# Ledger of designs, part 14: designed miniproteins, single chains, continued (4)

Each design is a single chain, and the fold is of that chain. pLDDT is the mean over its residues in the fold that is shown.

## One batch from the design tools (miniprotein)

Design m12454
Fold by ESMFold2-Fast:
Structure m12454 (fold): chain A 85 residues (1-85)
Amino acid sequence: ARRARVREHLLRIARVLEKAKDQPQQVMEASFLLSETLAAVAAGDRERALANIDKLEEFAKKHFPKELQDEILRHLREVRAAVEA
């Protein structure tokens, strides 16, 4: 249940990134951070998962427009809550 919820919200972030096709380099870097977060969750490494969520939050705030930031950060809050549960 917890891992399924994390996967669902990470996939929703990936779909939000599809809207930013004008920023292919930033989409690739964010996608890498998503895959690292998923790998950490699959390994049961809570600390590494939270660190990658923090990196993705910082990356989104620095590189994506406000509308995409808000969507990404909303889904990251759900990922964080599921990891911390």
Scores: mean pLDDT 84

Design m12455
Fold by ESMFold2-Fast:
Structure m12455 (fold): chain A 84 residues (1-84)
Amino acid sequence: SLEEKLKKLEELLEKLKKTTDPEEAAELLLEAGELLAEMEEDVLKRIAAILRAIGDALDVILTGDVEYGKKAAEELVEEARSLL
C-alpha cells in the first residue's frame, strides 16, 4: 500500500541521516528512487521530477560532495512525503 511505501521511505531517510559512507548513501537513495517509481499516484509528474532530482543528488554524492548530496536527498524525500 501507499502507506507502507511511505513508512519505508521514512526508514530509508533515517538510515540516510545516520550514514557517513557515500556508497551506503547512494544505495539508500537508489532504494528510495525505486519505491517512488513503484507508487501509483495521480501526481506522477511531481514524482518523476523528484526522481530526477534524486539522481542528481546521487551523482553529487558519488563525485565527492557527500554532505551537500545527503542534504539535497533529505529535502527531496521530505518533498515526496508532502505530495503523498
Scores: mean pLDDT 75

Design m12456
Fold by ESMFold2-Fast:
Structure m12456 (fold): chain A 87 residues (1-87)
Amino acid sequence: SSLEEKRKELLELAKEFREAMKNKDEKTALEILKRMQEIIDSIEDEEEKEKFEEILNKLEKAYLAYMVFNREDLAEKIIEEALKEIE
């Protein structure tokens, strides 16, 4: 698929991740992060790949902030910042 199609899929997955986090659905949140990693790994443009790897790292930090540290407010802030970076 094109880079534009991958970007749109990553944006929709990031939104689904936000909803899974709000619903405390840890299993779905982890499955979404795994799917995002698979898409990012398929990106041939190194600059775009690095950009999306940074975004995924932020979402992984949001997962840890909520699930390990019980910092739901911090997780939501990190997710919002990540969504803005996707475009």
Scores: mean pLDDT 87

Design m12457
Fold by ESMFold2-Fast:
Parts: sequence; structure tokens; C-alpha cells
Structure m12457 (fold): chain A 73 residues (1-73)
Amino acid sequence: MGTAEGLAAVLATTPGAEPAVRAIVAAHEAELSAAKSVAELMDTLDELGVPDELRGPVIAEAVYRGLVAADEF
């Protein structure tokens, strides 16, 4: 099933995937924090070449760090 819950579970059980998500967010904090909507954030992730399966986890990490507002998702 293509749910965010499924993606989060895969990352939690894949030791190499979580560091990659953190590295993407840390490297692109300025671009992520500049997004004003879900559409702009998705465009930013497309420009950065983030795979579809990592987009949910990257968004969740960015919200957790306070880079983007959760009320816009």
C-alpha cells in the first residue's frame, strides 16, 4: 500500500535510509524552509531529485525540525 505509514516503517527498519533522509534535509534546509505550500515543497523535492519513496519521510523530518509549517500539509 502506498501510504506514508508504510514508507515510515520501511525507513525505521532500513538503517541506511534514515541517515539519507537526515542528510537531504540538512543539506537543503534553505530550499525546504522557503516553500510556502505543499505544491512548492513538492517542486523543490523534484528539483533536488528526491525519490518519491523518500518524499514523505523528508517532509516529516522538515516539519519536525520546524523548517515548514505542518498546517500547510
Scores: mean pLDDT 67

Design m12458
Fold by ESMFold2-Fast:
Structure m12458 (fold): chain A 108 residues (1-108)
Amino acid sequence: SMREETLARVRRVVTEAIDRLEALAKAGTLTEEAFRAIVRETVRRIKEIAKEHGLSAAEAEALLDGAATGLKGTVAAIAPASQHPRFNAIIDEVLAAAKAELAAEAAA
């Protein structure tokens, strides 16, 4: 189904983001700037997939919430505990901006 294809594409995008975060953490180069860039790219790619597949704003938000849960799980696994609140805040900030953009696009 188109829903299965959409979920497979989103899962691939999130997996690629997780792989990049793990590589940066292993190299000791996982900065807030690098993390924010990866989260922004991930959200942008998910929004584009949602648009290509004709999803509603609510359906796109559900995909973004799923991705945020996965990214927060990865932060808990790979980042020092002292960095978890800041990295989670970056995810929440980027996600809030993306949801605001989706709402504006739906209202236009």
Scores: mean pLDDT 88

Design m12459
Fold by ESMFold2-Fast:
Structure m12459 (fold): chain A 70 residues (1-70)
Amino acid sequence: SSLQEELQRAETRAQTLIDAGRGLLEISRSVSDTVGASEAEKERMEKLGQEAVRESEKAAKELVEEVKKK
């Protein structure tokens, strides 16, 4: 059905958002290691990366839920 196809496209886009958030976390960790960051700086960068993951997961959920309301 067209609704099933819309849901499938939304799920694919949602996964891309989640993958992007996870990529930002990996970049934050890599940068911290490369620059020889202090423990406090590493904790700050980790928190920023974890926040990016949470926000991407929230956006992904909202995107799928909007299609399910149709």
Scores: mean pLDDT 83

Design m12460
Fold by ESMFold2-Fast:
Structure m12460 (fold): chain A 102 residues (1-102)
Amino acid sequence: MKEYLKKAIEALKRAVDVLEEAGADPETIQKIRDLIKKAEEALENGDYETAIKYLVEAINLLRQAAEQLRDKHPETAAEVERLIDEALENLKKAVDEYNKKQ
């Protein structure tokens, strides 16, 4: 459970770094980083539902930023989408494990 959420956070941190290096909007990058930080704080407090909520919001912003870069940086957009897919798979595993124990 907590390990899957940590893996999702790691994937999203890598995705935002990739977007920042490609020249994505700094305001969007900062908002995504703030959401990831809030998710980490919620996770450390054992608030898994709140952590998942913030990670989903970060994923939505990452998708929007990747789409904006697709024509200019198609390889960057593809890498971000792959990292989002990795995060979503880990979120699914975390939710499935949580539901089995509750």
Scores: mean pLDDT 85

Design m12461
Fold by ESMFold2-Fast:
Structure m12461 (fold): chain A 91 residues (1-91)
Amino acid sequence: DEEELVEKAVEEIKANPDIDPKEVVEKLFEAIENKDDEAARRYAAYLYAMTLLGKVEEEELEEVFKKAGALRAGRDYEEAKARLEALKAKA
């Protein structure tokens, strides 16, 4: 359940405000590359929760996504974006 994942992510971010969005983006791309759907869903929910809490601006997050994708010659970038956009659409 995506809503439960987002709610859990919000609680965990509030408990650990020093979570780096760049590290979470890297974890998301790694999960997608490894076809670990459970991990990819969790990290996408974390990134969405971080934007909701104002821990990262959407423009800053997009730049981090672009850099992570460029490091992988564009691999997994569209899937990572699609996962985040799906969470926004359900809000």
Scores: mean pLDDT 80

Design m12462
Fold by ESMFold2-Fast:
Structure m12462 (fold): chain A 82 residues (1-82)
Amino acid sequence: MSAKELAEEALELGKKALEDPSYVNEALGKLNEALEKLKKEGVDEEVVEKLGKAAAYVLKSLGIEVTEEEAKEGLLNTLKVE
């Protein structure tokens, strides 16, 4: 699967996690797979935006108030660390 496809799955699972927290672990799994794929394929802004939204939804399902932009910045920082 491409990083974009994994990011779309992570986003969909993140949305489900907002309604049902049992999806959190599956959403995190897909998000991590997408990040690893993105590191290999190169940074794509559309993929990063989808991953930022997915991460924000997962964090909100856990009661952590973050914006999609803050989640995106956190992911970009992870991608830039050595």
Scores: mean pLDDT 78

Design m12463
Fold by ESMFold2-Fast:
Structure m12463 (fold): chain A 64 residues (1-64)
Amino acid sequence: MMSNDEIAEVLTKEYGVSKEKARAAANTFVEALKEGRILSPEELAEKAGVSKKTASKAIQLFFE
């Protein structure tokens, strides 16, 4: 699984998310995992400012 920094980098480089939003989205995703849950595509899309379809694809990539 990707680290917080790796997740933020993917969001910034592959999906054009701003550095601040990418960091916030990455932190939210990692904190959800620490709580034993997977962040939904809807929650990631809202935090990162991307479409739900893009968020779903990104989540799959984060687990590879």
Scores: mean pLDDT 79

Design m12464
Fold by ESMFold2-Fast:
Structure m12464 (fold): chain A 80 residues (1-80)
Amino acid sequence: SEVEKLLKEIEELVEEIEKVANDESLSDEEKLERIRELIARIQELVARFLALKPSPEQMQRLNELLKRMQEILDEYRARL
């Protein structure tokens, strides 16, 4: 389904944020730019997901992914 594809794409982008945040070969400036771009892409996918009027179970899965993203960003910010 389209909902499942969007959830998978959001999950993959969250995992990419984690990889970028932990990439020792990138400068902090390069990390911030890449993370900003990935967040913008996630926001677009979330808007498309919400337009499909997802079920409560699908909303819970989205909320868990967004919580994971926030935890990654909080850990990264603490290292700055």
Scores: mean pLDDT 88

Design m12465
Fold by ESMFold2-Fast:
Structure m12465 (fold): chain A 90 residues (1-90)
Amino acid sequence: MLSREELRRILRELDRLFLGLTRAHEAGDREAMRRLVERILELASRVLSPEELQQFRELAQKFLAGEASLGTLAGRVIDIQRRIEDRIRA
């Protein structure tokens, strides 16, 4: 079970990584986008179930292939962040 401090740390790191991903996407830096997506998935693995992680991984792969928008990926990251915030407040 993750502590509230660990959850807050994950929340801050997700925000930082997603900001980095947005900048890499604007710059067209595909290698940086791949590395940042991998780090986001690693952090998400600590809070998501295996089934939810697999769905998020599939969305991330579609995003990297140009088959899903940054906005679609952002929506999923925001949903994960809200879930973490709810766990901190409980």
Scores: mean pLDDT 86

Design m12466
Fold by ESMFold2-Fast:
Structure m12466 (fold): chain A 75 residues (1-75)
Amino acid sequence: MIELTPEEERVVEELAKEIQEKYKRKPEQARALALTALQLRKIGLEINRELAAKGYPAAAKDLELEQAVLEKLYK
């Protein structure tokens, strides 16, 4: 299984609860969707960090938006 940090575990639990309540998914499905969303977000952040470092302004803007979303979850 993919090992999560304590902060990532908390984020997954919060997202799973939101998915379960808003989309009426079963707990196990909500958790799987939350895990997928977190992993896709981490991949996007890595790509945008590399593009921003190379001087692409659109990637820098997207990186700020993605980091703002994660900061609301992690703090």
Scores: mean pLDDT 67

Design m12467
Fold by ESMFold2-Fast:
Structure m12467 (fold): chain A 70 residues (1-70)
Amino acid sequence: SMDQFIQQGQQLIRQGDQYRRQGDNRTASRLYRQSGQIYDIMGGFTTDPQRRQRYIDQSNRSYDRADRLD
């Protein structure tokens, strides 16, 4: 379900934050990218323009976090 995808995306961000706090920037970057991919997929499947934009924005934020750690 969409709710399960949202939970997965949020969980990946939380895990990324945990690895980042431990100094494992490489693992954190990968987890943020995985979160970004999930939100990007959700954006592609939603028909509501406002919800689609929110998913795309979250995807971009997750990718930006990953890029800063590379």
Scores: mean pLDDT 87

Design m12468
Fold by ESMFold2-Fast:
Structure m12468 (fold): chain A 64 residues (1-64)
Amino acid sequence: SPLEKELEKLLEDKKAADEKFKAQKESLKGAPALVQDMLDGVNDVHNAVYNLVIKKLEKKIEES
């Protein structure tokens, strides 16, 4: 279905975003703890948004 394809693409986009944040974390490995914590916080917000959209799509697929 179109929703299943949208979910697959969203999961691929999330994977790419996760790799990008991992690279940013590694580039800042020598930075103060506050900077590390702030980067983790930004990553947590991005993950929360992706997870919310993923769950919404999963629910729509199940209800279809």
Scores: mean pLDDT 83

Design m12469
Fold by ESMFold2-Fast:
Structure m12469 (fold): chain A 88 residues (1-88)
Amino acid sequence: GLVLDVKTAIVAKDGQVYGQVTLTVNDDGLKLVEENQDKLKQTLTEKLNVPEAVEDIEVDKASKTVIVWTTPENQEKAAEILKQLLEE
């Protein structure tokens, strides 16, 4: 599969509380996310069916890590959807 590891954490940043989903991906997964970052954010938001549920998606090429910033309430569901989108 494209996803090697998935971690979730509740993170406080700049006075706000976020649900953070961290995906470690292989080279093919990294390329897929980089080329489709805006579409991935839109698709994830639509599948969560919550307006503005995805705050940001960050890509770290050096660590091959994708970080998704969402709400604490949507964190686990976002992780499930991301696994499905990248593995299927």
Scores: mean pLDDT 80

Design m12470
Fold by ESMFold2-Fast:
Structure m12470 (fold): chain A 91 residues (1-91)
Amino acid sequence: MVLPTEEELEKIEELEREALKKDLGMSDEEIEEMEKRIEEIAEEFLKLKTDEEIRKKYEELLAKHSSELEHIMILRGLALARREREREAKK
Protein backbone atom coordinates (compact mmCIF):
# COMPACT_ATOMS: atom_id res chain seq x y z
CA MET A 1 0.00 0.00 0.00
CA VAL A 2 1.37 3.39 -1.03
CA LEU A 3 1.38 5.90 1.82
CA PRO A 4 0.63 9.42 0.55
CA THR A 5 3.04 12.25 1.33
CA GLU A 6 1.99 15.35 3.29
CA GLU A 7 1.58 17.27 0.01
CA GLU A 8 -0.50 14.45 -1.49
CA LEU A 9 -2.75 14.45 1.60
CA GLU A 10 -3.30 18.21 1.19
CA LYS A 11 -4.22 17.72 -2.48
CA ILE A 12 -6.67 14.96 -1.54
CA GLU A 13 -8.16 17.30 1.08
CA GLU A 14 -8.63 20.06 -1.52
CA LEU A 15 -10.29 17.63 -3.94
CA GLU A 16 -12.62 16.46 -1.16
CA ARG A 17 -13.55 20.06 -0.30
CA GLU A 18 -14.37 20.77 -3.95
CA ALA A 19 -16.45 17.57 -4.12
CA LEU A 20 -18.38 18.60 -0.99
CA LYS A 21 -19.12 22.01 -2.52
CA LYS A 22 -20.08 20.63 -5.94
CA ASP A 23 -21.88 17.40 -5.01
CA LEU A 24 -23.44 18.32 -1.64
CA GLY A 25 -23.80 22.09 -2.17
CA MET A 26 -21.97 22.92 1.05
CA SER A 27 -20.83 26.48 1.80
CA ASP A 28 -17.33 27.38 3.04
CA GLU A 29 -18.79 28.02 6.51
CA GLU A 30 -20.43 24.58 6.58
CA ILE A 31 -17.15 22.96 5.51
CA GLU A 32 -15.29 24.85 8.28
CA GLU A 33 -17.80 23.56 10.86
CA MET A 34 -17.26 20.03 9.53
CA GLU A 35 -13.49 20.47 9.78
CA LYS A 36 -13.78 21.39 13.47
CA ARG A 37 -15.72 18.17 14.02
CA ILE A 38 -13.20 16.24 11.90
CA GLU A 39 -10.45 17.45 14.28
CA GLU A 40 -12.08 15.51 17.14
CA ILE A 41 -12.11 12.34 15.02
CA ALA A 42 -8.46 12.97 14.06
CA GLU A 43 -7.55 13.28 17.76
CA GLU A 44 -9.05 9.83 18.38
CA PHE A 45 -6.93 8.34 15.57
CA LEU A 46 -3.82 10.17 16.85
CA LYS A 47 -4.20 8.41 20.22
CA LEU A 48 -3.90 5.02 18.47
CA LYS A 49 -0.37 3.63 18.07
CA THR A 50 -0.73 0.61 15.76
CA ASP A 51 -2.18 0.14 12.26
CA GLU A 52 -4.38 -2.64 13.66
CA GLU A 53 -5.99 -0.32 16.22
CA ILE A 54 -6.46 2.38 13.57
CA ARG A 55 -8.18 -0.14 11.26
CA LYS A 56 -10.44 -1.37 14.08
CA LYS A 57 -11.41 2.19 15.07
CA TYR A 58 -12.07 3.15 11.44
CA GLU A 59 -14.24 0.05 10.88
CA GLU A 60 -16.13 0.68 14.14
CA LEU A 61 -16.83 4.32 13.25
CA LEU A 62 -18.06 3.39 9.76
CA ALA A 63 -20.35 0.70 11.21
CA LYS A 64 -21.69 3.07 13.88
CA HIS A 65 -22.50 5.89 11.43
CA SER A 66 -24.76 5.29 8.43
CA SER A 67 -24.78 8.71 6.70
CA GLU A 68 -22.47 9.52 3.78
CA LEU A 69 -21.61 12.86 5.37
CA GLU A 70 -20.42 11.16 8.57
CA HIS A 71 -18.38 8.67 6.50
CA ILE A 72 -16.73 11.61 4.72
CA MET A 73 -15.91 13.20 8.11
CA ILE A 74 -14.38 9.91 9.32
CA LEU A 75 -12.22 9.66 6.16
CA ARG A 76 -11.17 13.30 6.54
CA GLY A 77 -10.33 12.71 10.23
CA LEU A 78 -8.12 9.76 9.34
CA ALA A 79 -6.34 11.79 6.64
CA LEU A 80 -5.81 14.70 9.05
CA ALA A 81 -4.38 12.36 11.72
CA ARG A 82 -1.92 10.89 9.18
CA ARG A 83 -0.83 14.40 8.18
CA GLU A 84 -0.33 15.42 11.83
CA ARG A 85 1.84 12.33 12.44
CA GLU A 86 4.04 13.27 9.48
CA ARG A 87 4.34 16.87 10.74
CA GLU A 88 5.45 15.67 14.20
CA ALA A 89 7.98 13.31 12.58
CA LYS A 90 9.51 16.30 10.74
CA LYS A 91 10.12 18.21 13.99
Scores: mean pLDDT 71

Design m12471
Fold by ESMFold2-Fast:
Structure m12471 (fold): chain A 61 residues (1-61)
Amino acid sequence: MTRARILTARAFEKLGITKVDEEIRNKAVEASQKALDEHPDDLDRAVEAAQKAITEELKKK
């Protein structure tokens, strides 16, 4: 969980997002964790997965 949370924070920094609902953050952490479970050594993929989850949740607004 801790690594996925750090990578999710990195994804928010790359997107320039400073304010997000906790629910969006939790979805991004979940996506990052799934990417890490599939590819443990590919941290960039985990960040990209978090970015995609954030973008998808923002599209719902």
Scores: mean pLDDT 77

Design m12472
Fold by ESMFold2-Fast:
Structure m12472 (fold): chain A 91 residues (1-91)
Amino acid sequence: MIDKEVEGFALGMKLAVAVGNGDAETAIKLMEQAVNLGIVDSAGAAALGLARATGFPEEVIELLEKAVDYARQGNLEEAKTYLKKAAEIAK
């Protein structure tokens, strides 16, 4: 559990950076990895925490929240759609 939370934190930080840089491809890859590892909750919490702390635009944060919520539900296709939108606006 502890190692899973640490891995999720690391992935979440990378996910927030990818979204902030407008790198949709990397953001999608990281979210897919989080889903496959079953660490969406820790990765999502870390990504949203960093985005809020560093002052990402509110629209980007809302889209990232939706992406995390869909990924948590196992709906990776919707999660990818919202990640693409978030990265495009953050660009």
Scores: mean pLDDT 85

Design m12473
Fold by ESMFold2-Fast:
Formats: structure tokens, C-alpha cells, sequence
Structure m12473 (fold): chain A 81 residues (1-81)
């Protein structure tokens, strides 16, 4: 049935969001540490700057993916209401 399909999709989206949330949390901690290191360093290395920029881009990509999955979950929840 349509309801059973939506309930299965909801469960899968919830699992994906949990996994993504864990990965995002790790990358956000890394970004915060890199920001503090760079802020305290009067002459940060290019390698450190590159790592910061790469981590920042990764966080942005994960946040966008989380937003897309959450929007899809919200749409499924609305159909189940």
C-alpha cells in the first residue's frame, strides 16, 4: 500500500539522517578546532589554510544534504498525517 511505502521511506530517511548527523558532527568539530588554531597562529601554513577550506566545504555540503533529506522526511510525514 501507499502508506506502507511511505512508512518504509520514513524509516530509511531517519536512518540516513542519523548517519549524516554523526558525520556532520565530526566535521563541525574539526572545523572548530581548525578555526581556533588558525586564529591563534600569526602565520598559518598554506596546508593548514587548505585543510580549513576543505573542511568548511565538506561541512557546507553535509548541511545541504541534511536539509534535503529533512525536507523529504517532512514531505513524507505530511503525507502520513
Amino acid sequence: SERARLEAERAELQRELLELGTELGVEQIKLGVLELVIKKDPNPSQELIDQYNATRARVAALEAQRAALQARLDAVDAQLA
Scores: mean pLDDT 90

Design m12474
Fold by ESMFold2-Fast:
Structure m12474 (fold): chain A 94 residues (1-94)
Amino acid sequence: MVDENVERALAYLEKQLTPETKPSLDLARRLAEDPAGARSIARLVEELEGLSEEEQGEKLLRIMQISLENGRYAAEKLNEIARQIDEELQKRRA
């Protein structure tokens, strides 16, 4: 489910590839490389599942654009969450 939804998200963004949207696609690809980022993208696709395929692509693109411009959406939080998980695992073994 996660991998399938991530591939769908990237495919939707790739269909809208322009010089202006490339940074948003690059951000989505970077998030997909991290397990926490991949899960967050998959969840976004799941939440948008009630919309048409075209609308899902538009909403995903807008979320990525807002994340890039403001640094305040899930994209920034995903790296923070991944770091917190690593710290917690290290504390359990110490």
Scores: mean pLDDT 66

Design m12475
Fold by ESMFold2-Fast:
Structure m12475 (fold): chain A 84 residues (1-84)
Amino acid sequence: TLTDPVTGAKVGFPQPGDSKLVAKLVGATIRAIGEAIDRGYADKSDEIGRTVGRRLEEESKTRPITDEIIDRAIEEAFAEVKAK
C-alpha cells in the first residue's frame, strides 16, 4: 500500500505511469550493467549504468520511454564509455 508521506493520503497501488516508468528505468539500468559485465566492461559497469539512467531520465521528461529508446540509450552509453 502506497501512502503520501506529506498528506497521509493513499496514492493508489500501483500508480499508473509512475511505477511502470520507475520499473523501466531500473530494469534498463540492471540490463545495461549486466551487458557491460558480459562484454568485458565490468570495471565500467557502474559508469554505463549511470549513463543509461541519466539518458532515460532526460528522455522521460519529454516523451514516453519505449523499448527502442532503452536499447538506443544502452548502445549510446557503451559508445560514450568506450570513447574514454
Scores: mean pLDDT 69

Design m12476
Fold by ESMFold2-Fast:
Structure m12476 (fold): chain A 67 residues (1-67)
Amino acid sequence: QVDKLQQESDRYQQLADNTQQAKKTQVQQLSGISEDDAKQNGEQMDSRIKSLQDKSNQLKQQADNLS
């Protein structure tokens, strides 16, 4: 059970890291996008990154509590 929770935590952390990297890449490529669109895309990515990190942290805490 602990191993499964740790693996799921790692998966969500990887998804958060991948989304954060995608955001960085998108910022570098924003030379043709409107300021409003860039801001909205950034906010959506930040929200997703936070959600994924929160889920990863919750699963890690559950694993730690079972240890």
Scores: mean pLDDT 75

Design m12477
Fold by ESMFold2-Fast:
Structure m12477 (fold): chain A 66 residues (1-66)
Amino acid sequence: SMEEVERKREEFLEEVKQMIKDGASAEEILSFMAAKVQQWRADGVPESAVLQAAQEGVEMVEEYSR
């Protein structure tokens, strides 16, 4: 459902944010994001939602690196 997709997106972004706060390397965060994207595609999450979540994750990493 769209609500389940939105929940997965929110959980993903909170986890990325927590990794940044915990001092995870950019390599660790990107590896986590790549693994999550692969899992979501395997689970049948719509490609548009996968791309949106990935883009928001990248933007979050960029914002905290500036």
Scores: mean pLDDT 81

Design m12478
Fold by ESMFold2-Fast:
Parts: structure tokens; C-alpha cells; sequence
Structure m12478 (fold): chain A 97 residues (1-97)
């Protein structure tokens, strides 16, 4: 399993790469809309996948499913994902829903 410190490093790298695009969207809208946040998460997931940061991509998918209240998707991910960090995030998300 991947170390938490590696996941945190990868998240920081992706956020820094996404920062200019997030700032541009914020300037246009004044405040982030739910739709704009969903689009940013989708782009963050794509960037993570392109870099091979699969754990981060899965964590983004957990956050999107939690935001949508998609309990069925979270349960499916818990059954199929072998990574302990992702599994813990899914369990915590299910406890909040």
C-alpha cells in the first residue's frame, strides 16, 4: 500500500498545477458554484490519472460521490478498491451519509 506522505505530496502537486485554472474560474464567477467545483474535481481526477497518481484519483472520486450522496457508488468502491487509504476515506464518507 502507498504511504500517506506520498499521497499528501501528490495532492499538493496537483493542487499547485490546478491553482491558476481555479483562480480564473473564481474571478469569472466571484464564488465557486457546485457545478464549477464538480468540473474542477473531474479535471483534478484526469490530471491524477495522467500522472499515474491512482490513489489520489480514487480519493477525488470518493469526494465527488460523497458530495452527491451516492451511497451505492461508495459501497461499490469499498468492495473493489484494495488500497487502505482509499478504503478508510470511503468508510468515513459512508459514516457521514
Amino acid sequence: SMKLEEVEREVRELIEEMRPKAEERYKEAGESTEEQMEELFEELKKLALEKGYYVVADLVEVQVAMAKGDIEKLKEMLETNPDEIVRKAIKEALEQL
Scores: mean pLDDT 77

Design m12479
Fold by ESMFold2-Fast:
Structure m12479 (fold): chain A 80 residues (1-80)
Amino acid sequence: DERLRALEAEAIALAESDLFRAAALAQELVDADADSPAAKRAARAVLEAVQRVREQLLAEFGTLDVAEEEALAFIRALEA
């Protein structure tokens, strides 16, 4: 499916610069066909980006036990 592959490529490209948009595109792929290789690759790229953000949060706050609003604000700042 060419459409799913295009969404996969966009999600992977955005995983480094706009994590929330990348996650939304990966979710659209999963909603369309969760078993597709494109959905699995996009989900993997987003998961790896989330793990990098967890490392950034740990470096900044010294813990991953951070209030949701503080964590979200920090993640959005990383995308800016």
Scores: mean pLDDT 69

Design m12480
Fold by ESMFold2-Fast:
Structure m12480 (fold): chain A 77 residues (1-77)
Amino acid sequence: MEELKKKYRTEIEKLRKEAESAIENDDVQKAVEIIQKLYELSRKAKEDGLLDVAREIRQAALDLGVKLNKKIIEKQK
């Protein structure tokens, strides 16, 4: 159980870093793909009975989505 939680948290950390990098590089498509992966991980964590982890993942995805949307609006002519 602890091993599974650690696995999810490690994956979240990697995806967050990749999403932040994509947002900084104006790679909207890549950022969207990574955010979608986070939503998929949240669903899997919920299926594994890890409701707290699933909530953490979904919250991270939402936060990244807001950050991406703000950057898109600022970059639009």
Scores: mean pLDDT 81

Design m12481
Fold by ESMFold2-Fast:
Structure m12481 (fold): chain A 71 residues (1-71)
Amino acid sequence: KKLEDLPEEVQEALKELEAFMREAYPLVPQERQAEFWAIVEEASKKLKEVPEDPKKVVEEAKRRIEALLAE
């Protein structure tokens, strides 16, 4: 589905995820970049399928990325 065809809550969640990605990406080691993008892609696809709680999808992705950065 096109971004503009998604509910406002989903659009806001996608923008929040994108903003977090931009801040977190410089902190991701080169060896973990593929894993980082896999988390982001999975969250983005879930959001495009209009989940019951888009905010929880973003928070789950943030936690997974934080866990990936914490060795």
Scores: mean pLDDT 78

Design m12482
Fold by ESMFold2-Fast:
Structure m12482 (fold): chain A 78 residues (1-78)
Amino acid sequence: SDEELLEKLRQRVDATLAEIERLLAQGRVADARLLADITLGMLRIWLGVAKIEGNEELAKKIEELIDEFEARVAALLA
């Protein structure tokens, strides 16, 4: 279901942010940025799928998740 997909995407975002924090604590800034880029690419693929299928509600929720993820990554890299 769309709800199950969103929950899995949220879990992936949270796990990725925890790993980014771990990499940054180790001074591995380039690896942290690469992981953020990979995760953003994955989220954008699912956003594209939702848009192609005409699922505006799912698309909006994925866009909100992308915006949150980008803001949180930017804060960690500051």
Scores: mean pLDDT 91

Design m12483
Fold by ESMFold2-Fast:
Structure m12483 (fold): chain A 86 residues (1-86)
Amino acid sequence: SEYEKLLKELEKMAKEEKDKEKAEAIEFGVRLLRKLASQGAPESEITRLAREVIEYAKTEKDAKKLLLKIIGLTLRAIGDMIQREL
């Protein structure tokens, strides 16, 4: 699965990250994406979200901003899925 490869890349990025707070933000993102996959989110959506989290992890230097970007991205995705089923 493409998304499983991307989640493993994120897990590796978190393990190699020297900023503990930034590493924890990335790990939080992986946990959220794995939870969405377990709840039946489409593989295409998880792949898209994982790629965006990787981009944030590469470009955002501030751990708090990274965490908020990951949370915002995930909440928007959940909101979109809920709206499609209502």
Scores: mean pLDDT 84

Design m12484
Fold by ESMFold2-Fast:
Parts: sequence; C-alpha cells; structure tokens
Structure m12484 (fold): chain A 68 residues (1-68)
Amino acid sequence: GDEDKQQLLLELLLKVIENGFISKDEVIELLKKYKVSDETKDIISDLIKKNGGVLTKDSLEDLAKKLN
C-alpha cells in the first residue's frame, strides 16, 4: 500500500543520510520487508540501474516524484 511505499522511501532516505548512498543489495532487502507493488519495484530497479547500482539523495528525490 501507499503507507508501505512511504515507509520504504523513509528508510532509503535515512540510509543515504547515514552512509551517503544505499546499494542495490540493501534496497532488495528493504523491498522484501515492505509490501510494495511490482510497478514500484520496477521504478526503483530502473533508478538503481541509471545511478550505477546505488541510490543517492538526488535519486531518492526523483523516486519520490515518480511514485506520486
């Protein structure tokens, strides 16, 4: 649901704030934790691919725009 999507985005943002980025493997583990749609998973996967296998703060801001 949308709440699970928002919680996922918050955890991604917190990890990026702490570490400067989040890796694809870490994102996959979070996707197992939260009930998000396949469409949401595809958007996240595409952004990771475009950003060289990681997500940064800027890529998370783009993700939030795409998921609204």
Scores: mean pLDDT 79

Design m12485
Fold by ESMFold2-Fast:
Structure m12485 (fold): chain A 94 residues (1-94)
Amino acid sequence: MAPYLSEEERKEMEKEIEEALKNGELSKETAEKLLEMIRKGVSVAELLRFVLEEQLKNSEIEPEKVEAYEKIIELIEEGVLPDEAAEKVRKELE
């Protein structure tokens, strides 16, 4: 699969960001930046790296989750699908 989101995948991601913003799980500033990046068609790996960097900057992420996200980003950059990358990292942490 391509490392870039399809139109359908972008719409799903935008929905998830809007839902996270409504639930208070995501700051308005981070949500707006993510939506802008998605609309510009950046890679999935770049999107995840931005989320990780913002959460690290704001001290909003546990160390164990940082390692998990970094591994997921690496796998996506190597051409693994995001869902498959997440599943592989989940199994490795068991």
Scores: mean pLDDT 71

Design m12486
Fold by ESMFold2-Fast:
Structure m12486 (fold): chain A 63 residues (1-63)
Amino acid sequence: MKPIPKEVEDALLEAYTRGALDLATVQRLAELAANKDVEGALALAETLPPEVRERLVAAFEKI
C-alpha cells in the first residue's frame, strides 16, 4: 500500500488501539489518505464518534 502521512497514521492507530474504530473503517480511511482523497476521508470521518472525528480532522488539516 502507498504510505500515508504520519499525522493521519498516528490518529488511525490511536483510535483503533482504543477500540474507537473497527479495522474495516481504519483500512478505508487509510486507503482514502493514501490516494490523497482528503475530502473523502473527512466526509467518512464525519460519520464517526465526535472524539474520533475531531482527532482525524485535526490530523488531516496538518497535511
Scores: mean pLDDT 75

Design m12487
Fold by ESMFold2-Fast:
Structure m12487 (fold): chain A 77 residues (1-77)
Amino acid sequence: MAERLVAEVIERVRALADGPAPSAEAVEAMIRDAEEVAENAEEVLELLEAQRPEITNPSTAELMELVRRFLEEVLKE
């Protein structure tokens, strides 16, 4: 279940990187989707980290870092 949601979040991050600069609203929407799997935040972070080496677009890397930091905060709560 969490694996599918993480895959969808990653797909959206890549789609945003192909478009204009990400807006705060677009980032917030991705965070909301990731938050739905907050109970599995550790697994979500692991899957996001695994995708990092395949990201060649700097904008996508920035979005992945933002999402990762948000999930780290959730885990520390």
Scores: mean pLDDT 56

Design m12488
Fold by ESMFold2-Fast:
Structure m12488 (fold): chain A 56 residues (1-56)
Amino acid sequence: SMEELGKRMREVREARGLSQQEAADLYGVSVSTVSAFEKGELVPGELIPLAREALA
């Protein structure tokens, strides 16, 4: 689900010592998009493939 994916993305970001801004810069999205995604809110489909790559 989106909430599970968002939670895992946050865990990976925190494990890497990245701020939401640094993760946003890495993924090529806004910090608001990263925050929304990590909360399980609706986000652009392009972010989902990037999150899956980051989790691999």
Scores: mean pLDDT 71

